Designed miniproteins, single chains. Designs and how they scored, part 100

Each design is a single chain, and the fold is of that chain. pLDDT is the mean over its residues in the fold that is shown.

## One batch from the design tools (miniprotein)

Design m3459
Fold by ESMFold2-Fast:
Order: sequence, then structure tokens, then C-alpha cells
Structure m3459 (fold): chain A 100 residues (1-100)
Amino acid sequence: MKLSKAELREIAEEAIEELEEIFRENGVPEDKIKEAREQLRKAVEEILAKEEDPEVWVSTFEIVARRIAQEVFGKDKEALAKVDEVIKKAREKARELMEK
């Protein structure tokens, strides 16, 4: 089954909410959390406008989310591991929808 743009937006929004919680728990300022949310949402809309391949949509979200996390947390392995778990969960949800 092909992943729809609406389904990707839902998966991305859930992942963004989980990432925001990780950022808050690690003391990231609300202004930076808002900036990260806007960057992630913009990246999703831009890739959905340019590409039709669901794998490219998911991979682009992962790249942008990891980039933002590395900028915010640097080399904090514990915080980055929590971010990786959110990204992995989003990829697994997308994969399940593509395989059904």
C-alpha cells in the first residue's frame, strides 16, 4: 500500500510532538523548540511538494530531525539516543503503512 501525504503528515506531527517533549525535558528553551518545530514542518511540506516517493519523504524527515537534534544536543549520547528512538518509531509506522 502506498503511503499518502496525509499519513506522512500525521506520522511526522506525532514524531515532532515526541521530539518537543525530549527537548523540554533536556532544558531546551521554548523559542528553540518552536524554531525546531517550524523547521521540521517546513521540511515535510517542501519534500511533499517536490517528491512523490514515500521513502524519500521518510528519509528527508530523518535527516532534518537528526540535524536539528545534533545542533541542539551536540554529543549528548543519551539525548540523541532518545531522538533516534522517535525517528525509528516514525520510520516503522511509515513502513507498516507502505507494506499493507
Scores: mean pLDDT 83

Design m3460
Fold by ESMFold2-Fast:
Structure m3460 (fold): chain A 73 residues (1-73)
Amino acid sequence: SELAREGAERLLEAGKDSPVLRKNGEAAVRHADDATAAATAAWEALRQAEKGYGDEKQKEAAREALELAQRAS
């Protein structure tokens, strides 16, 4: 899905300087054509950002990626 891919790419860019968030962003991009898998990857990224691996911008990017992936499913 185009929407899932857009969200995933924004998440990857926002998290690029964090190894943990970057891996989840890469997973969301790989799974963008499977909206359910993309939503799972974005949700894991949000959880890790909330645990202190990301700032407010990275948390927001993860929330947007999750919303876009869920809307695509």
Scores: mean pLDDT 72

Design m3461
Fold by ESMFold2-Fast:
Structure m3461 (fold): chain A 65 residues (1-65)
Amino acid sequence: SSKDVGREIAGISALIEEGLSAKVKAEDGVVYIYIDEKSEEDREKAKKAAERLRKDGYEVKVYFY
């Protein structure tokens, strides 16, 4: 949906602010972030991005693979 496109853009922007690029998908009001990262620093940056999105009222799930 067009609303989920806006959520995907918000997710991408939050990751860019932390210096990360990752796959983002929004579905049924939830922002999904997929990180293929081994570093603790990159995991921490992804968590910070997710926490900022949650403070803005987004529901966010982060997956590491």
Scores: mean pLDDT 80

Design m3462
Fold by ESMFold2-Fast:
Structure m3462 (fold): chain A 87 residues (1-87)
Amino acid sequence: MEAVKLGQKAVEAGKKGDAKKGIKYSKEAVLLAQKSTDKDAKAQAGQLAREGAVLAMKAAGKDKKLVLESIGLALSGIGISFEAGGI
């Protein structure tokens, strides 16, 4: 539940073009999702973290460090969703 809320915050920040907040919330969502025993919440948090990271990457554009961190978080979100049996 907490990881899902952080994933939602990451997506919202990314939609507003705030790459740093998008990365921050996506990172927190990934860390909590990895520790979750709820497969549905874990899959949802992973998907939201991925979406937030992709939006943060688009917002970062010219900042190479933020782009690379966003790519890493997007891959982590995908991995969490697949591990939980989600898409």
Scores: mean pLDDT 81

Design m3463
Fold by ESMFold2-Fast:
Structure m3463 (fold): chain A 70 residues (1-70)
Amino acid sequence: SERETLLRAAEHARQLARKAEEQGMTRLAEKLRQTAREVEEYARRGDLEKALEVLRRADRETLALAEEEK
């Protein structure tokens, strides 16, 4: 289901956050953890539109942070 897909996306964001933290990319790791929490919260509430919006916004912000921490 769409909800299950969004919950998996949140879990992937948490996995990426751990990898970023291991590489010393602290700001990126924090942003990914925040994104995972927000996506999970909206998906659990059934607000799939807002969950997807958070993911789309995070893609742009995450790319910028990754560039800054290199």
Scores: mean pLDDT 82

Design m3464
Fold by ESMFold2-Fast:
Structure m3464 (fold): chain A 63 residues (1-63)
Amino acid sequence: SLDEQIKKLEEDLRLDEEALKELQARLDQQPDNIVVYSAASITQAGVDFLKSKIEELKKQKEK
């Protein structure tokens, strides 16, 4: 169901936000570290995608 899909994506988002927080902390210590920067950028894109997908599914549920 849509509710189950939203719940699953919200859990995935929580885990990715935790990973992003750790990568952001590492970037704060090593601002010129391209590898950490790339990992943080990829993880941020994943977080943004999940947020967008959750909002899309919520809009579908409202209709």
Scores: mean pLDDT 84

Design m3465
Fold by ESMFold2-Fast:
Structure m3465 (fold): chain A 70 residues (1-70)
Amino acid sequence: SSSMEEAARELAEEGGLSFEEALELVKGLQDSGLDEKRAAEAARGLAKIARDSELTPEQALALGKMQAES
């Protein structure tokens, strides 16, 4: 959706992720059972953690999926 794409663009601008990587993160979280708004919020938090902890986008998505399952 547009909101999901907008979140991905904002993450790409701020988080050092490409637009594709950011979009995959948001979509992956939504596919894990989060609604669009929560997926965007979780993606922003994970992108910050990834920057602070030197995680790859794939590692950040895996962390988000584990948290969504808990």
Scores: mean pLDDT 73

Design m3466
Fold by ESMFold2-Fast:
Structure m3466 (fold): chain A 90 residues (1-90)
Amino acid sequence: GDTLVKNLEKQLGVKLSEEEKKQIITGYNLARQAYLFGKSDEEIVEILRKSLEPLVKKYGAQKIADAFKGEGFESEIRRALELISGEKIT
């Protein structure tokens, strides 16, 4: 979680609040648990969509996508961000 938070803070150019850090870490951990329990990609995408929606509204989808690069679930995160923003994420 620490590396993910540091990467996101660097990409956004801000210090995240304790609540924002908790929201990101919790959502990512729930997605990882869903994966380990054999849940579908669609269920993982929905977990990430709910967790990331407030952050996308505040910071923008592309910056959040960039922060998660290399952290795993890249395709599911991209899909979740596209569903929230209506934008194509690269």
Scores: mean pLDDT 79

Design m3467
Fold by ESMFold2-Fast:
Structure m3467 (fold): chain A 69 residues (1-69)
Amino acid sequence: SKVEELKKEAEKIAEELDRRYTRQVIETGKQVTRDEFIEELRKKVRELAKKYGLSDETADKILEEILSK
């Protein structure tokens, strides 16, 4: 289903974003807040949901599932 595809892609985005932020902290010494991470992830998941023809509400539910792990 499109929801399952979105969830898989969202999980990949979360992993990639986490790796990028870890590298930025190492390279710059600047801490990234959890709120900054969550906001960037939410933005990307919502953009992806739109491409699949899914609602922001569906994107937010998937985001909550990812963040609860």
Scores: mean pLDDT 79

Design m3468
Fold by ESMFold2-Fast:
Structure m3468 (fold): chain A 87 residues (1-87)
Amino acid sequence: MSLEEQIKELLEEIIKLAEEYGVKVSEETRKRMYEAIENKDAEELERELLRIYMEAAARLSPEKLAEFEKKFLPLVKKIGELVREML
């Protein structure tokens, strides 16, 4: 599997996780994230991931945010590692 395909799979996991916790990821956000991967724009991808996290932090209770972070942060870390290898 290519690095690009692995990153896209991890993004789908993050989107599903966000939606599971009531954080809606817009179609425009999805498009921007996929375009960032295709264009190797690590900074834009990181900005979109941060936006998802900030939305969760604004909407979730401290207990639910802690559960979300436990699942979210390892996925973000893995994406960051793969993106660095891709560049």
Scores: mean pLDDT 83

Design m3469
Fold by ESMFold2-Fast:
Structure m3469 (fold): chain A 64 residues (1-64)
Amino acid sequence: SRETREVAREVGRKLRAIGTALTALLAEEKAKQGKLTPAEQAALDETLRDPEKMEFYEKIKAGA
């Protein structure tokens, strides 16, 4: 149904945002041990500029 497709799109969007936040967390851990790749740096910059991605980033980092 249309409602199911709208829910699926919203879930997909949130999953992609979580994926970007997870990439940023991995980039932060790598930054403690070496140089970031351009892709890792881009994911960090994107997360810092997007409030929704930043919210996922902070929640994952806090374990909550």
Scores: mean pLDDT 73

Design m3470
Fold by ESMFold2-Fast:
Structure m3470 (fold): chain A 87 residues (1-87)
Amino acid sequence: SLEEELEETLKKILEIGKKEGVEKLAQQAVKLAKEAYEAVKRGDFLEAEIQIGMMLIIAGVLKVIGKNELAEGIERAVELIEEMMRK
């Protein structure tokens, strides 16, 4: 399920953040992803899109500083949340 894939992706984000020495940024991205998921569950797609936007900003910053693996993990979490928003 998408929910199981999201949970596994969030776990991988935390593992990558620790490996890349950016554990605090990984924790912030996971918090935003959980907030986006809760917004999707209640049908609040505007709040979900705001949280997704913040996740993509973090991913962009991570790419600039060479933390590409964490950025890709965050982008995967965004993809899964956007799939949950599909009609």
Scores: mean pLDDT 89

Design m3471
Fold by ESMFold2-Fast:
Structure m3471 (fold): chain A 112 residues (1-112)
Amino acid sequence: MEMEKILEVAEKLIEILPNMPPIATSELLMAKKGVESSIKRIKEMIERYEKETGKKPESPLEKVMYIAVESIDIIANALISAGGGKPEVVKEAEEWKEKRLEELKEAAKKVE
């Protein structure tokens, strides 16, 4: 995936997520899968860029990473809210968030 396409998808997710109805659990699941797909595409993009150029990605990747982190936070909070703040839902949302952030951290190390 091209960096511009990942950025556009992430920006749209951030815009849409705060306005999702509490009963729209299918939309929350789609948003969750969207973020997971975006993280995978960021990893693939870094690998392709390094393979083709022999250089690390620059400032556009930093913006994509920032948007991905914000999207993860928004989705985790939306999941908690949709679940009524129940401890089991909070735990699942926190575990999902931690896993996604570790995947991004792994991708970011290739830029250091």
Scores: mean pLDDT 63

Design m3472
Fold by ESMFold2-Fast:
Structure m3472 (fold): chain A 75 residues (1-75)
Amino acid sequence: SMAERRERALRLVENAKALAASGTGDKDTAREVGLRTVEESVDESLRQEAVAYVKQHDAAIGAEVEDFAAALVAR
């Protein structure tokens, strides 16, 4: 259901926030969390939030995730 998808997206956003705040994990982990959060996000605000937190961890990976989000919305 849409409610379940939104709950999943919220959990993934919280994971992205935790990764950015802790400064731990490798860049591949940050990329995977960012991409999964964007895929599961049901609205633009959650996608933008995920992109912002990944950018806090690494700007280049954040840009990659942002490009993926834009491509996903366009299709």
Scores: mean pLDDT 67

Design m3473
Fold by ESMFold2-Fast:
Structure m3473 (fold): chain A 104 residues (1-104)
Amino acid sequence: SEQLARLEQAEAALAAGNLEEAIDLLFENDVDPRLKPRILSLPEELQRELLQALLDLYRALLSGEDPSPALERLEEVIERVGKVDPELAEILRTFLESLKDVLS
């Protein structure tokens, strides 16, 4: 699967500390152009937690596993992002709602 291959590349980029590459692999196509620079402006630990939570969600979705635990984790991380950058949290919630619509 091309999607699985891209997810594996994103995991490798995150593990290597290549946060910019991980963002580019996880957020493709018609994503809000404000998203990438705002994520890169977060504290590094929060950047890693956000990208890892998104990776875990995509892994669950591609493997046919229950995405609920990964969704709950991602929502928790987005709430923490909102304490640092409320506008980025709103962009991420919009992205997550679009993703949930595809899953319904």
Scores: mean pLDDT 81

Design m3474
Fold by ESMFold2-Fast:
Formats: sequence, C-alpha cells, structure tokens
Structure m3474 (fold): chain A 70 residues (1-70)
Amino acid sequence: SKEEYKQQFLEELRKLMKEVGLPDEEIDDILRSVQRMLDKRNLTKEEIDALLQGMRRALEFYKERREKLE
C-alpha cells in the first residue's frame, strides 16, 4: 500500500540522517515535516522510491563534505 511505502521511506530517511550525524531531535522534527508533506501529496509508489533515491544521494554528498571539513 502507499501508506506502507511512505512509512518505509521515512524509516530509510531516518537512517540516512543518523548516518550524516544529525541529532535525534532534529531528525524527528524533519521527519514530522516530511510526513506531513507526503500526506498532502498523492504520490505514487514509484515517485516515493525516486524521492528516496534522490535524498539518499544528497545526504551522501552532505556526509562526504562534512568529513572533509575535519
């Protein structure tokens, strides 16, 4: 179902944000906002998957940049 897919998306996003070192409280606030946005938009399963892949790439670049700053 789309709801199950949204939940999976949010769980993967949480994992990615933890990997880049965001504090848990900030992650919770961001996820709450993202969940609200997803609820307002009637996204397909394919669109949700594409967003997750895009966010993953963006967070990986963010992590690499932070690691280089020492």
Scores: mean pLDDT 74

Design m3475
Fold by ESMFold2-Fast:
Structure m3475 (fold): chain A 80 residues (1-80)
Amino acid sequence: MKEALELLVKALEAALEGDVEEATKYALEALEVLAKSLGKEKPTEEQKEILKKDVEELGKLPKEVLEEAIKKWRELLEKA
């Protein structure tokens, strides 16, 4: 779980920098780590497509919203 949260923070940081490809890569890695932690195989292709679209939409958000999200996710990571 902690490893998945670290990857999600990296994905948000990449989105804040406008690097959608890097953000998508970290988000997919986080999803795979989370799936393994829950005893599931790999994410489905459908789940990967949804996540990719969500990351593209995150890159369109105001920078202030992304910065606040990163701060909150880092707080969760420190408590995990």
Scores: mean pLDDT 73

Design m3476
Fold by ESMFold2-Fast:
Structure m3476 (fold): chain A 89 residues (1-89)
Amino acid sequence: APLSLAEQEAAVAEGIAELSKVANPKAVEYARKAGEALIAGDYEAAAAYLEKAAREVLKALGIEETEEIRAELAAALASGVAALKARAA
């Protein structure tokens, strides 16, 4: 079943609260925009903002963003978008 509005709101709030403990303000800003897009049903915009948030988290942790990490992140987000769209239909 697709995620309910209450489940989406709860997941977004929980994710932002956890992220704010370890991430810079830019990562938190992108995560909020991703949550807003997810609640609006814009899964492609949500994935794009999650990618930006993940990249800011990698920078905050001092993890080098390799081509392999970028490719894996893009593939995971694209797969997630396709799965959510299929369940929403």
Scores: mean pLDDT 72

Design m3477
Fold by ESMFold2-Fast:
Structure m3477 (fold): chain A 69 residues (1-69)
Amino acid sequence: STLELLRELFADLPEVPAELPEELARRYDLSAGQVRTVARLLRESVAENRRRGRELRITLDALAAMAGL
């Protein structure tokens, strides 16, 4: 399922709220391509914040907008 795939894709990212995969799956009918885009954008945001020594401050709405949802 989309929810299971999202949970697996974010399992190695402790900065991502546990609720984020469920909220994404609940609000959006994501295609496999959209799931990959969301995962890429979130992973890039995590990497950038780690590089800057900052806390992750991405919202569901910002992530959805960047992914074209």
Scores: mean pLDDT 73

Design m3478
Fold by ESMFold2-Fast:
Structure m3478 (fold): chain A 85 residues (1-85)
Amino acid sequence: MEEAERAAEQAREEVAPQVKELVDEGRVDEAVELAKDAAIELVKRLGELGVQAALKAIQPIGEYLLEKGLDEAAAEIAQALKEAA
């Protein structure tokens, strides 16, 4: 639990600013790819704990995408997490 939370926090601090910058630049496809790669990497490395870490790391990114009206991008990231689990 603590390890998953800590991994999620580190991934979020590293990835979320980059995703937001790419979205603000209109590079939505690259932002989605970066978020998906980060989430899948957590799942691959930590197994069951990686799923929890990825969900926690992606939550702020998903909320940001939804706030920007990028519902399709948010759904694509969520679908990738389901397939990786």
Scores: mean pLDDT 76

Design m3479
Fold by ESMFold2-Fast:
Structure m3479 (fold): chain A 74 residues (1-74)
Amino acid sequence: MTEEQREELIRELAERLQREAGLPEDVARGVAENMLESALQKNPNGSYEEIRKEAFEILDRYIENRRARREAEA
């Protein structure tokens, strides 16, 4: 993964977090960076496409968990 690919992936993850989770830009970017780190830790030798797929799977679970938590609190 190149630095440009890393930055693009963080941007895509952060944009989705802002849209679907209602996070402000700075918070969304931090969460996106953590998601990418988790994907890289799971597959440190993975291709860009593999890391991207894993990062978006982490994102999907994060959004689902936040939704489930809100429903449980309601």
Scores: mean pLDDT 81

Design m3480
Fold by ESMFold2-Fast:
Order: C-alpha cells, then sequence, then structure tokens
Structure m3480 (fold): chain A 87 residues (1-87)
C-alpha cells in the first residue's frame, strides 16, 4: 500500500524498480492476451484507469515517495497505454 511505499528504504526502492522493468515484457504479453480474449473492461474504461494511476504515481514522485519504483511503474503504464493504442 501507499504507507509501505512511504516507509521504503532507497536500496529496496531501486531493487523493486529493477524487478518491475525486467518483468514488463512478460506482463505486456499477458495483457495483450487478456485483451484478445475480451476478459478486460472496455478500452475507454481501461484508458481512464491508466490515466488515473499515472496521475497518482506522478503525485508520489512529486512527494519523493519511492521515486525509483514510481518511475518504473509509470514506464510500465505508458507501455500498457501503447498496447491499447493498437486496438
Amino acid sequence: GLAALRAMPAARDEELAARIRAEIPEVLEQFREMLKRGELPPLEELRRELAAERERLRRLLAEGVAPATARAYLEFLEELERVLEEF
């Protein structure tokens, strides 16, 4: 949760960021499969959810909360938005 992110040491923040970046390709592949199966909400709803999450992460970055993890997750959400542009 957000409280756990605020309490995170810098070394752990960098470790989580690296793990997120390493997992992005596999997660994007799974997301594409779920979209093809029609298992996800409508595209407009997904785009609104991604936009809201990006704004939350940008706020965390502005506050200095888990900045490496927040940046990595923002990169992930931007890649998800690009996948949605293909549909």
Scores: mean pLDDT 80

Design m3481
Fold by ESMFold2-Fast:
Structure m3481 (fold): chain A 77 residues (1-77)
Amino acid sequence: SASDEEQARKLALLLAMEAVREMEKSGKDKLVLRVETPEFRAEVEVTKEKVRVVVDFRGVRVELEMSLEEVRELLER
């Protein structure tokens, strides 16, 4: 449904923000996170240039790619 896709996109954005926050705190050049719950699976990859998130939520697959600068802007607001 449309609501499931909207929830998956919101989840992808939240995971991207969290992963960038963790990468900045750890001082690492690359970070890979995998999340598996009964409701969704997600894979997040963060580098100094970009963050990529793939979320599978109730059969809806969403892929999000953003630059680190774009995510940092969201974190400051």
Scores: mean pLDDT 81

Design m3482
Fold by ESMFold2-Fast:
Structure m3482 (fold): chain A 74 residues (1-74)
Amino acid sequence: SIEELKSEVTKKLMYVLKNAHKLSPEQQKQVAELYSQIEELLKQYKEAPEEEKEKILREALKVADQMVEIVKSG
């Protein structure tokens, strides 16, 4: 559901925010670039028709997963 997707994205972003200070400067730059992608997707989400909202959240989840992997590898 959309609510479950929102919850998953939020949990992953919170995990990243709590652990970002442990990252190298290069990893922090990579995370910042991915976060910019999430900001753009969230802007698209607000203006999107209902039929597109789930697709946008699924893309945001993929980006959030990439951020989590960077944190776990650091």
Scores: mean pLDDT 86

Design m3483
Fold by ESMFold2-Fast:
Structure m3483 (fold): chain A 88 residues (1-88)
Amino acid sequence: DEQAIIEKLRNGELSDEEIRQLGQRLTAELEALYARLTPAQREALEAWAAAEEPALKERLAAAKSDNEKLALVYEQMLRLIRRARALL
């Protein structure tokens, strides 16, 4: 469902308000999950995110629209959320 909403964002099917609300929901979910992780689990997740950063930056540089760039960022947040859930 969250991935499907991000695909709608990428395709220009979401309003600015819907895009903002999606970003707020992803941020709130990630913050809630991080609060439940141990320091060691947070460190492991941060290390994974850091390893992914160069590939994400390359994809962001290649992206041709603001919607595509934002969809890439939100997909990365969703991947972090899923990895955080798997640690609990």
Scores: mean pLDDT 87

Design m3484
Fold by ESMFold2-Fast:
Structure m3484 (fold): chain A 91 residues (1-91)
Amino acid sequence: MSPEEEQKKANDAKKKADQLLEEATKKLQEGNGTEAGNLYKQGLDLLDKTAKESSPETAEKLRKYKKQFEEEGKRNMEANSERHLRQLAAS
């Protein structure tokens, strides 16, 4: 695979993972934590699979992105928990 093809594949995987994270966040807002967890895991698995199919350099970039993805998922979970508590307190 050419370096350009690898970078495109990595970028496509990142974009798809971001979409899965967005969908997971929406499911959390709907109260569907199980489906949200499944979507989040699909994003992580996609990044891992793409890293395994890539050169060591591209795989390291994807692992770094996975860490950012995990941090964003954690922030989204915390934000949804705080928002729910705030709505209950405002009543």
Scores: mean pLDDT 77

Design m3485
Fold by ESMFold2-Fast:
Structure m3485 (fold): chain A 101 residues (1-101)
Amino acid sequence: METPEELVEKAREALEQGNVDEARKYALEAIEHGRKLARDGQAEKAARVFTEVAELLEKLGMDPREVAGVYSLAAIAYEALGDKEKANELGDRATKLVQEA
């Protein structure tokens, strides 16, 4: 089983090659791993994975609503960590993406 960090790197490499479909595939797999990390109580790792994936999807020019969804997952993970400032920053980014879409 690939690590979420390996999946994020594969998504980044695919993005650099202009392979949008492959980058999206690895990004979605990383989100699934992030969800598992959150369920297992590893909120800090989950928050990092969701944030990095959201930034990659944003660079890919993905649907702003889809990108906003991933930023919202990161915000929820930071709320679970008690990092209210980071949660608010990422939540605000998600809200702006939906308003501009």
Scores: mean pLDDT 83

Design m3486
Fold by ESMFold2-Fast:
Structure m3486 (fold): chain A 94 residues (1-94)
Amino acid sequence: SVEDEAKKLAEEAKKKIEEALKKKDYESVLNTFREFMEKMKELMLKHPEKKEEILKITSEFAKWVGEKLKDDPELLEEVENIGVETYIETEEAL
């Protein structure tokens, strides 16, 4: 299902972010977050009837990332900016 695909993408992105954080590879953290947001945007555009379910998974992922970055305000701001930009692009394309 689309929901299962979205959940799988979230779990794969979480693992990649955790490995990047262990290495202090913050560029990979940001790139992984961008890639995840772009994939979720593509899923919403292909399956607009599943928008609410995809948004719920995306929101849960974003909260998880925010919790991991709570002690790094500059990195958290970059993640929030990516989220806002992707949200605007998705709403304009729907």
Scores: mean pLDDT 85

Design m3487
Fold by ESMFold2-Fast:
Structure m3487 (fold): chain A 92 residues (1-92)
Amino acid sequence: DEEKRLEEIRKEAIEEALEAGLDKEQAEKVAEIVVEKAPKFEELQAKIEKEGPEAVREEALEFLVELAKEFAKVVPLPSVEKMLAKAEEIEK
């Protein structure tokens, strides 16, 4: 059931965004973007399995740029920078 799968993806995205320090509105907007882009992730995965990673390299890069643009509309840059700095400290 695709609807149940998309709901699960949305819940996970909201939880991760809240843990990253985004507020509820920002977390919901990020989750909407992730759910909207989920079919594209599956298309890229299917192409990788069929043709290999090199066959989707340009398409994957274009997709990542599009994803970054969409996130930038809903998450303020200073908040993103602060979250990245926090993540780097935890990983070290």
Scores: mean pLDDT 71

Design m3488
Fold by ESMFold2-Fast:
Structure m3488 (fold): chain A 73 residues (1-73)
Amino acid sequence: SAEELRKKAEELLEKARKLREEARRLRARADALRDSDPQRARQLTLEAELLDGVAALLEGMAEWLLKKAEKLE
């Protein structure tokens, strides 16, 4: 049903939001370490980029599900 697709999309968007919040925290830590530990700062930045990448995929899946739900209505 359209409602089930919207519910799944909402769950994916919630997971994406949590991943983006974690990525934001990792970037803040990287910024704090930039001068004292540049290697660790780079590692945290890469981890944040990976989390943002996964969040973008989940957001794309949610958009696809919402588009499917619209066609069923």
Scores: mean pLDDT 89

Design m3489
Fold by ESMFold2-Fast:
Structure m3489 (fold): chain A 67 residues (1-67)
Amino acid sequence: SPEELAKKLGEKYKLSDEIVKELAETNIVDVRKLMEELGLSREEAVQLAQEILKEMIKAGYNPGLYG
């Protein structure tokens, strides 16, 4: 389910509960939230977002990217 995938990604990438909830509800990866929650630069957050997108696509979802 989207909720189970989001929890798994949250554990793997050490995402906040807020980001996990948004992934489950919207299927969108928010670059700005990754920057804020993980203290990443925009370039680092974009790279992490692309990794998360690849995992979601492998699991059969069609995710979006925002921020």
Scores: mean pLDDT 85

Design m3490
Fold by ESMFold2-Fast:
Structure m3490 (fold): chain A 80 residues (1-80)
Amino acid sequence: EGARAVAGTLRDALEALRNGDYKTSGILLVAAAIQAAGLGLSPEVIEEIRKAMRSLDAGNVEEAIKHLERAIELAEKEAA
């Protein structure tokens, strides 16, 4: 299921962030955004992924984690 796959990619991105692997997290966020758009997930999921990416680019890891957790929550709800 597409939304579940996106949630999985986002969880991998969150784990990379928590481990200080910001490069891997950034790559996974880009992959999740492309997957979400290609699968037609809600604009709210895509926007939270974008906010996580912008926060990470700004060096605001705590904000990136919050948006990433929200994106995971929304993608998992959409998977039902």
Scores: mean pLDDT 86

Design m3491
Fold by ESMFold2-Fast:
Structure m3491 (fold): chain A 89 residues (1-89)
Amino acid sequence: SREEQEELLREFRERLERRVAEVEREFGPEAGEKLRAVVEYLVRYLEELIERDVPLEEFREAIREAERAVEELVERLRRGEPVEVAPLK
């Protein structure tokens, strides 16, 4: 239901806001800003899925994919890898 999707999005946002704070503390403000931009993009994407009335199971999967994308970004930061496409040219 829409109410369940809104609740899942709220929980997701809260978890990611905590993650951004952790990344800022560990890797500095630039890394935190980059992660915050990714989080804002993902939240907008998930909001669009709610507007399109996708099934709850598809929405849960979208949240799992978004969480995996965030952890991949954090793992790249841990390895000292660039989080932007442009720096690799």
Scores: mean pLDDT 79

Design m3492
Fold by ESMFold2-Fast:
Structure m3492 (fold): chain A 104 residues (1-104)
Amino acid sequence: MDEIKKLIKEMKELMDRTLAGVSESMRPEMERFKTLAEELFEKILNSTDLKEIVKNIVIMNMHLIAASAEALVRGDERSLQLLLDFQKRYLEILNKILDIFESS
């Protein structure tokens, strides 16, 4: 459990850094994503059920894909690259969480 909390904290810190780097034109969309992500992180931290944890992580990733698509349509390559880098690190952390549950 402590290792999972550490990984979730790493995800939150990565999200905050990513959102700080996006362009002003993407700011309203990113603030909405941040609010949703914080709600989903609270659900993950308060859950002991692997299914609910994974479900909320998947939901967050779907919203991240939508934000990346919007950056692409706007031609905002800087915000797109930051969101894609965040998504890559997000999936790496998700795999670590799944590995912990598989080993327990």
Scores: mean pLDDT 76

Design m3493
Fold by ESMFold2-Fast:
Structure m3493 (fold): chain A 102 residues (1-102)
Amino acid sequence: SMERRKRQEENYELLLNEPPEKAREKRREINSELIEELAELAREAGAAKDYPALQRAMLSLHDLGARETARELAREAGLVEAFERQAKRQERRIEEALESLK
C-alpha cells in the first residue's frame, strides 16, 4: 500500500513534465493499474460482506470510467439497485457543483 502510493505520486509528478501524448499514455497505465486494484479490493470486500467498502470501490471504478466492471461487481454482490442510486446521487452533486461555478 505505502510503496504503491509512492509510485502513484512519482507517476503524477512525471505527468506534469511529459509531452501531452506521453502524459496520456502514462495516465492510461496508471488508471488501468488502479482499476485492477479497485476491482480486487471490491471482490475481497464482497467476500468479507463489507458492503460499505465494496460500494466505495465500485463508485471509484465508475468515476474512473470502468462502469461495466463496477456494474458486474454490483451484480455479483446483489447490489445493482443500491449502486445505481448512489451513482446517480454522485452525478447530481457533480452537476450542481459545476452549475455553481457559472
Scores: mean pLDDT 70

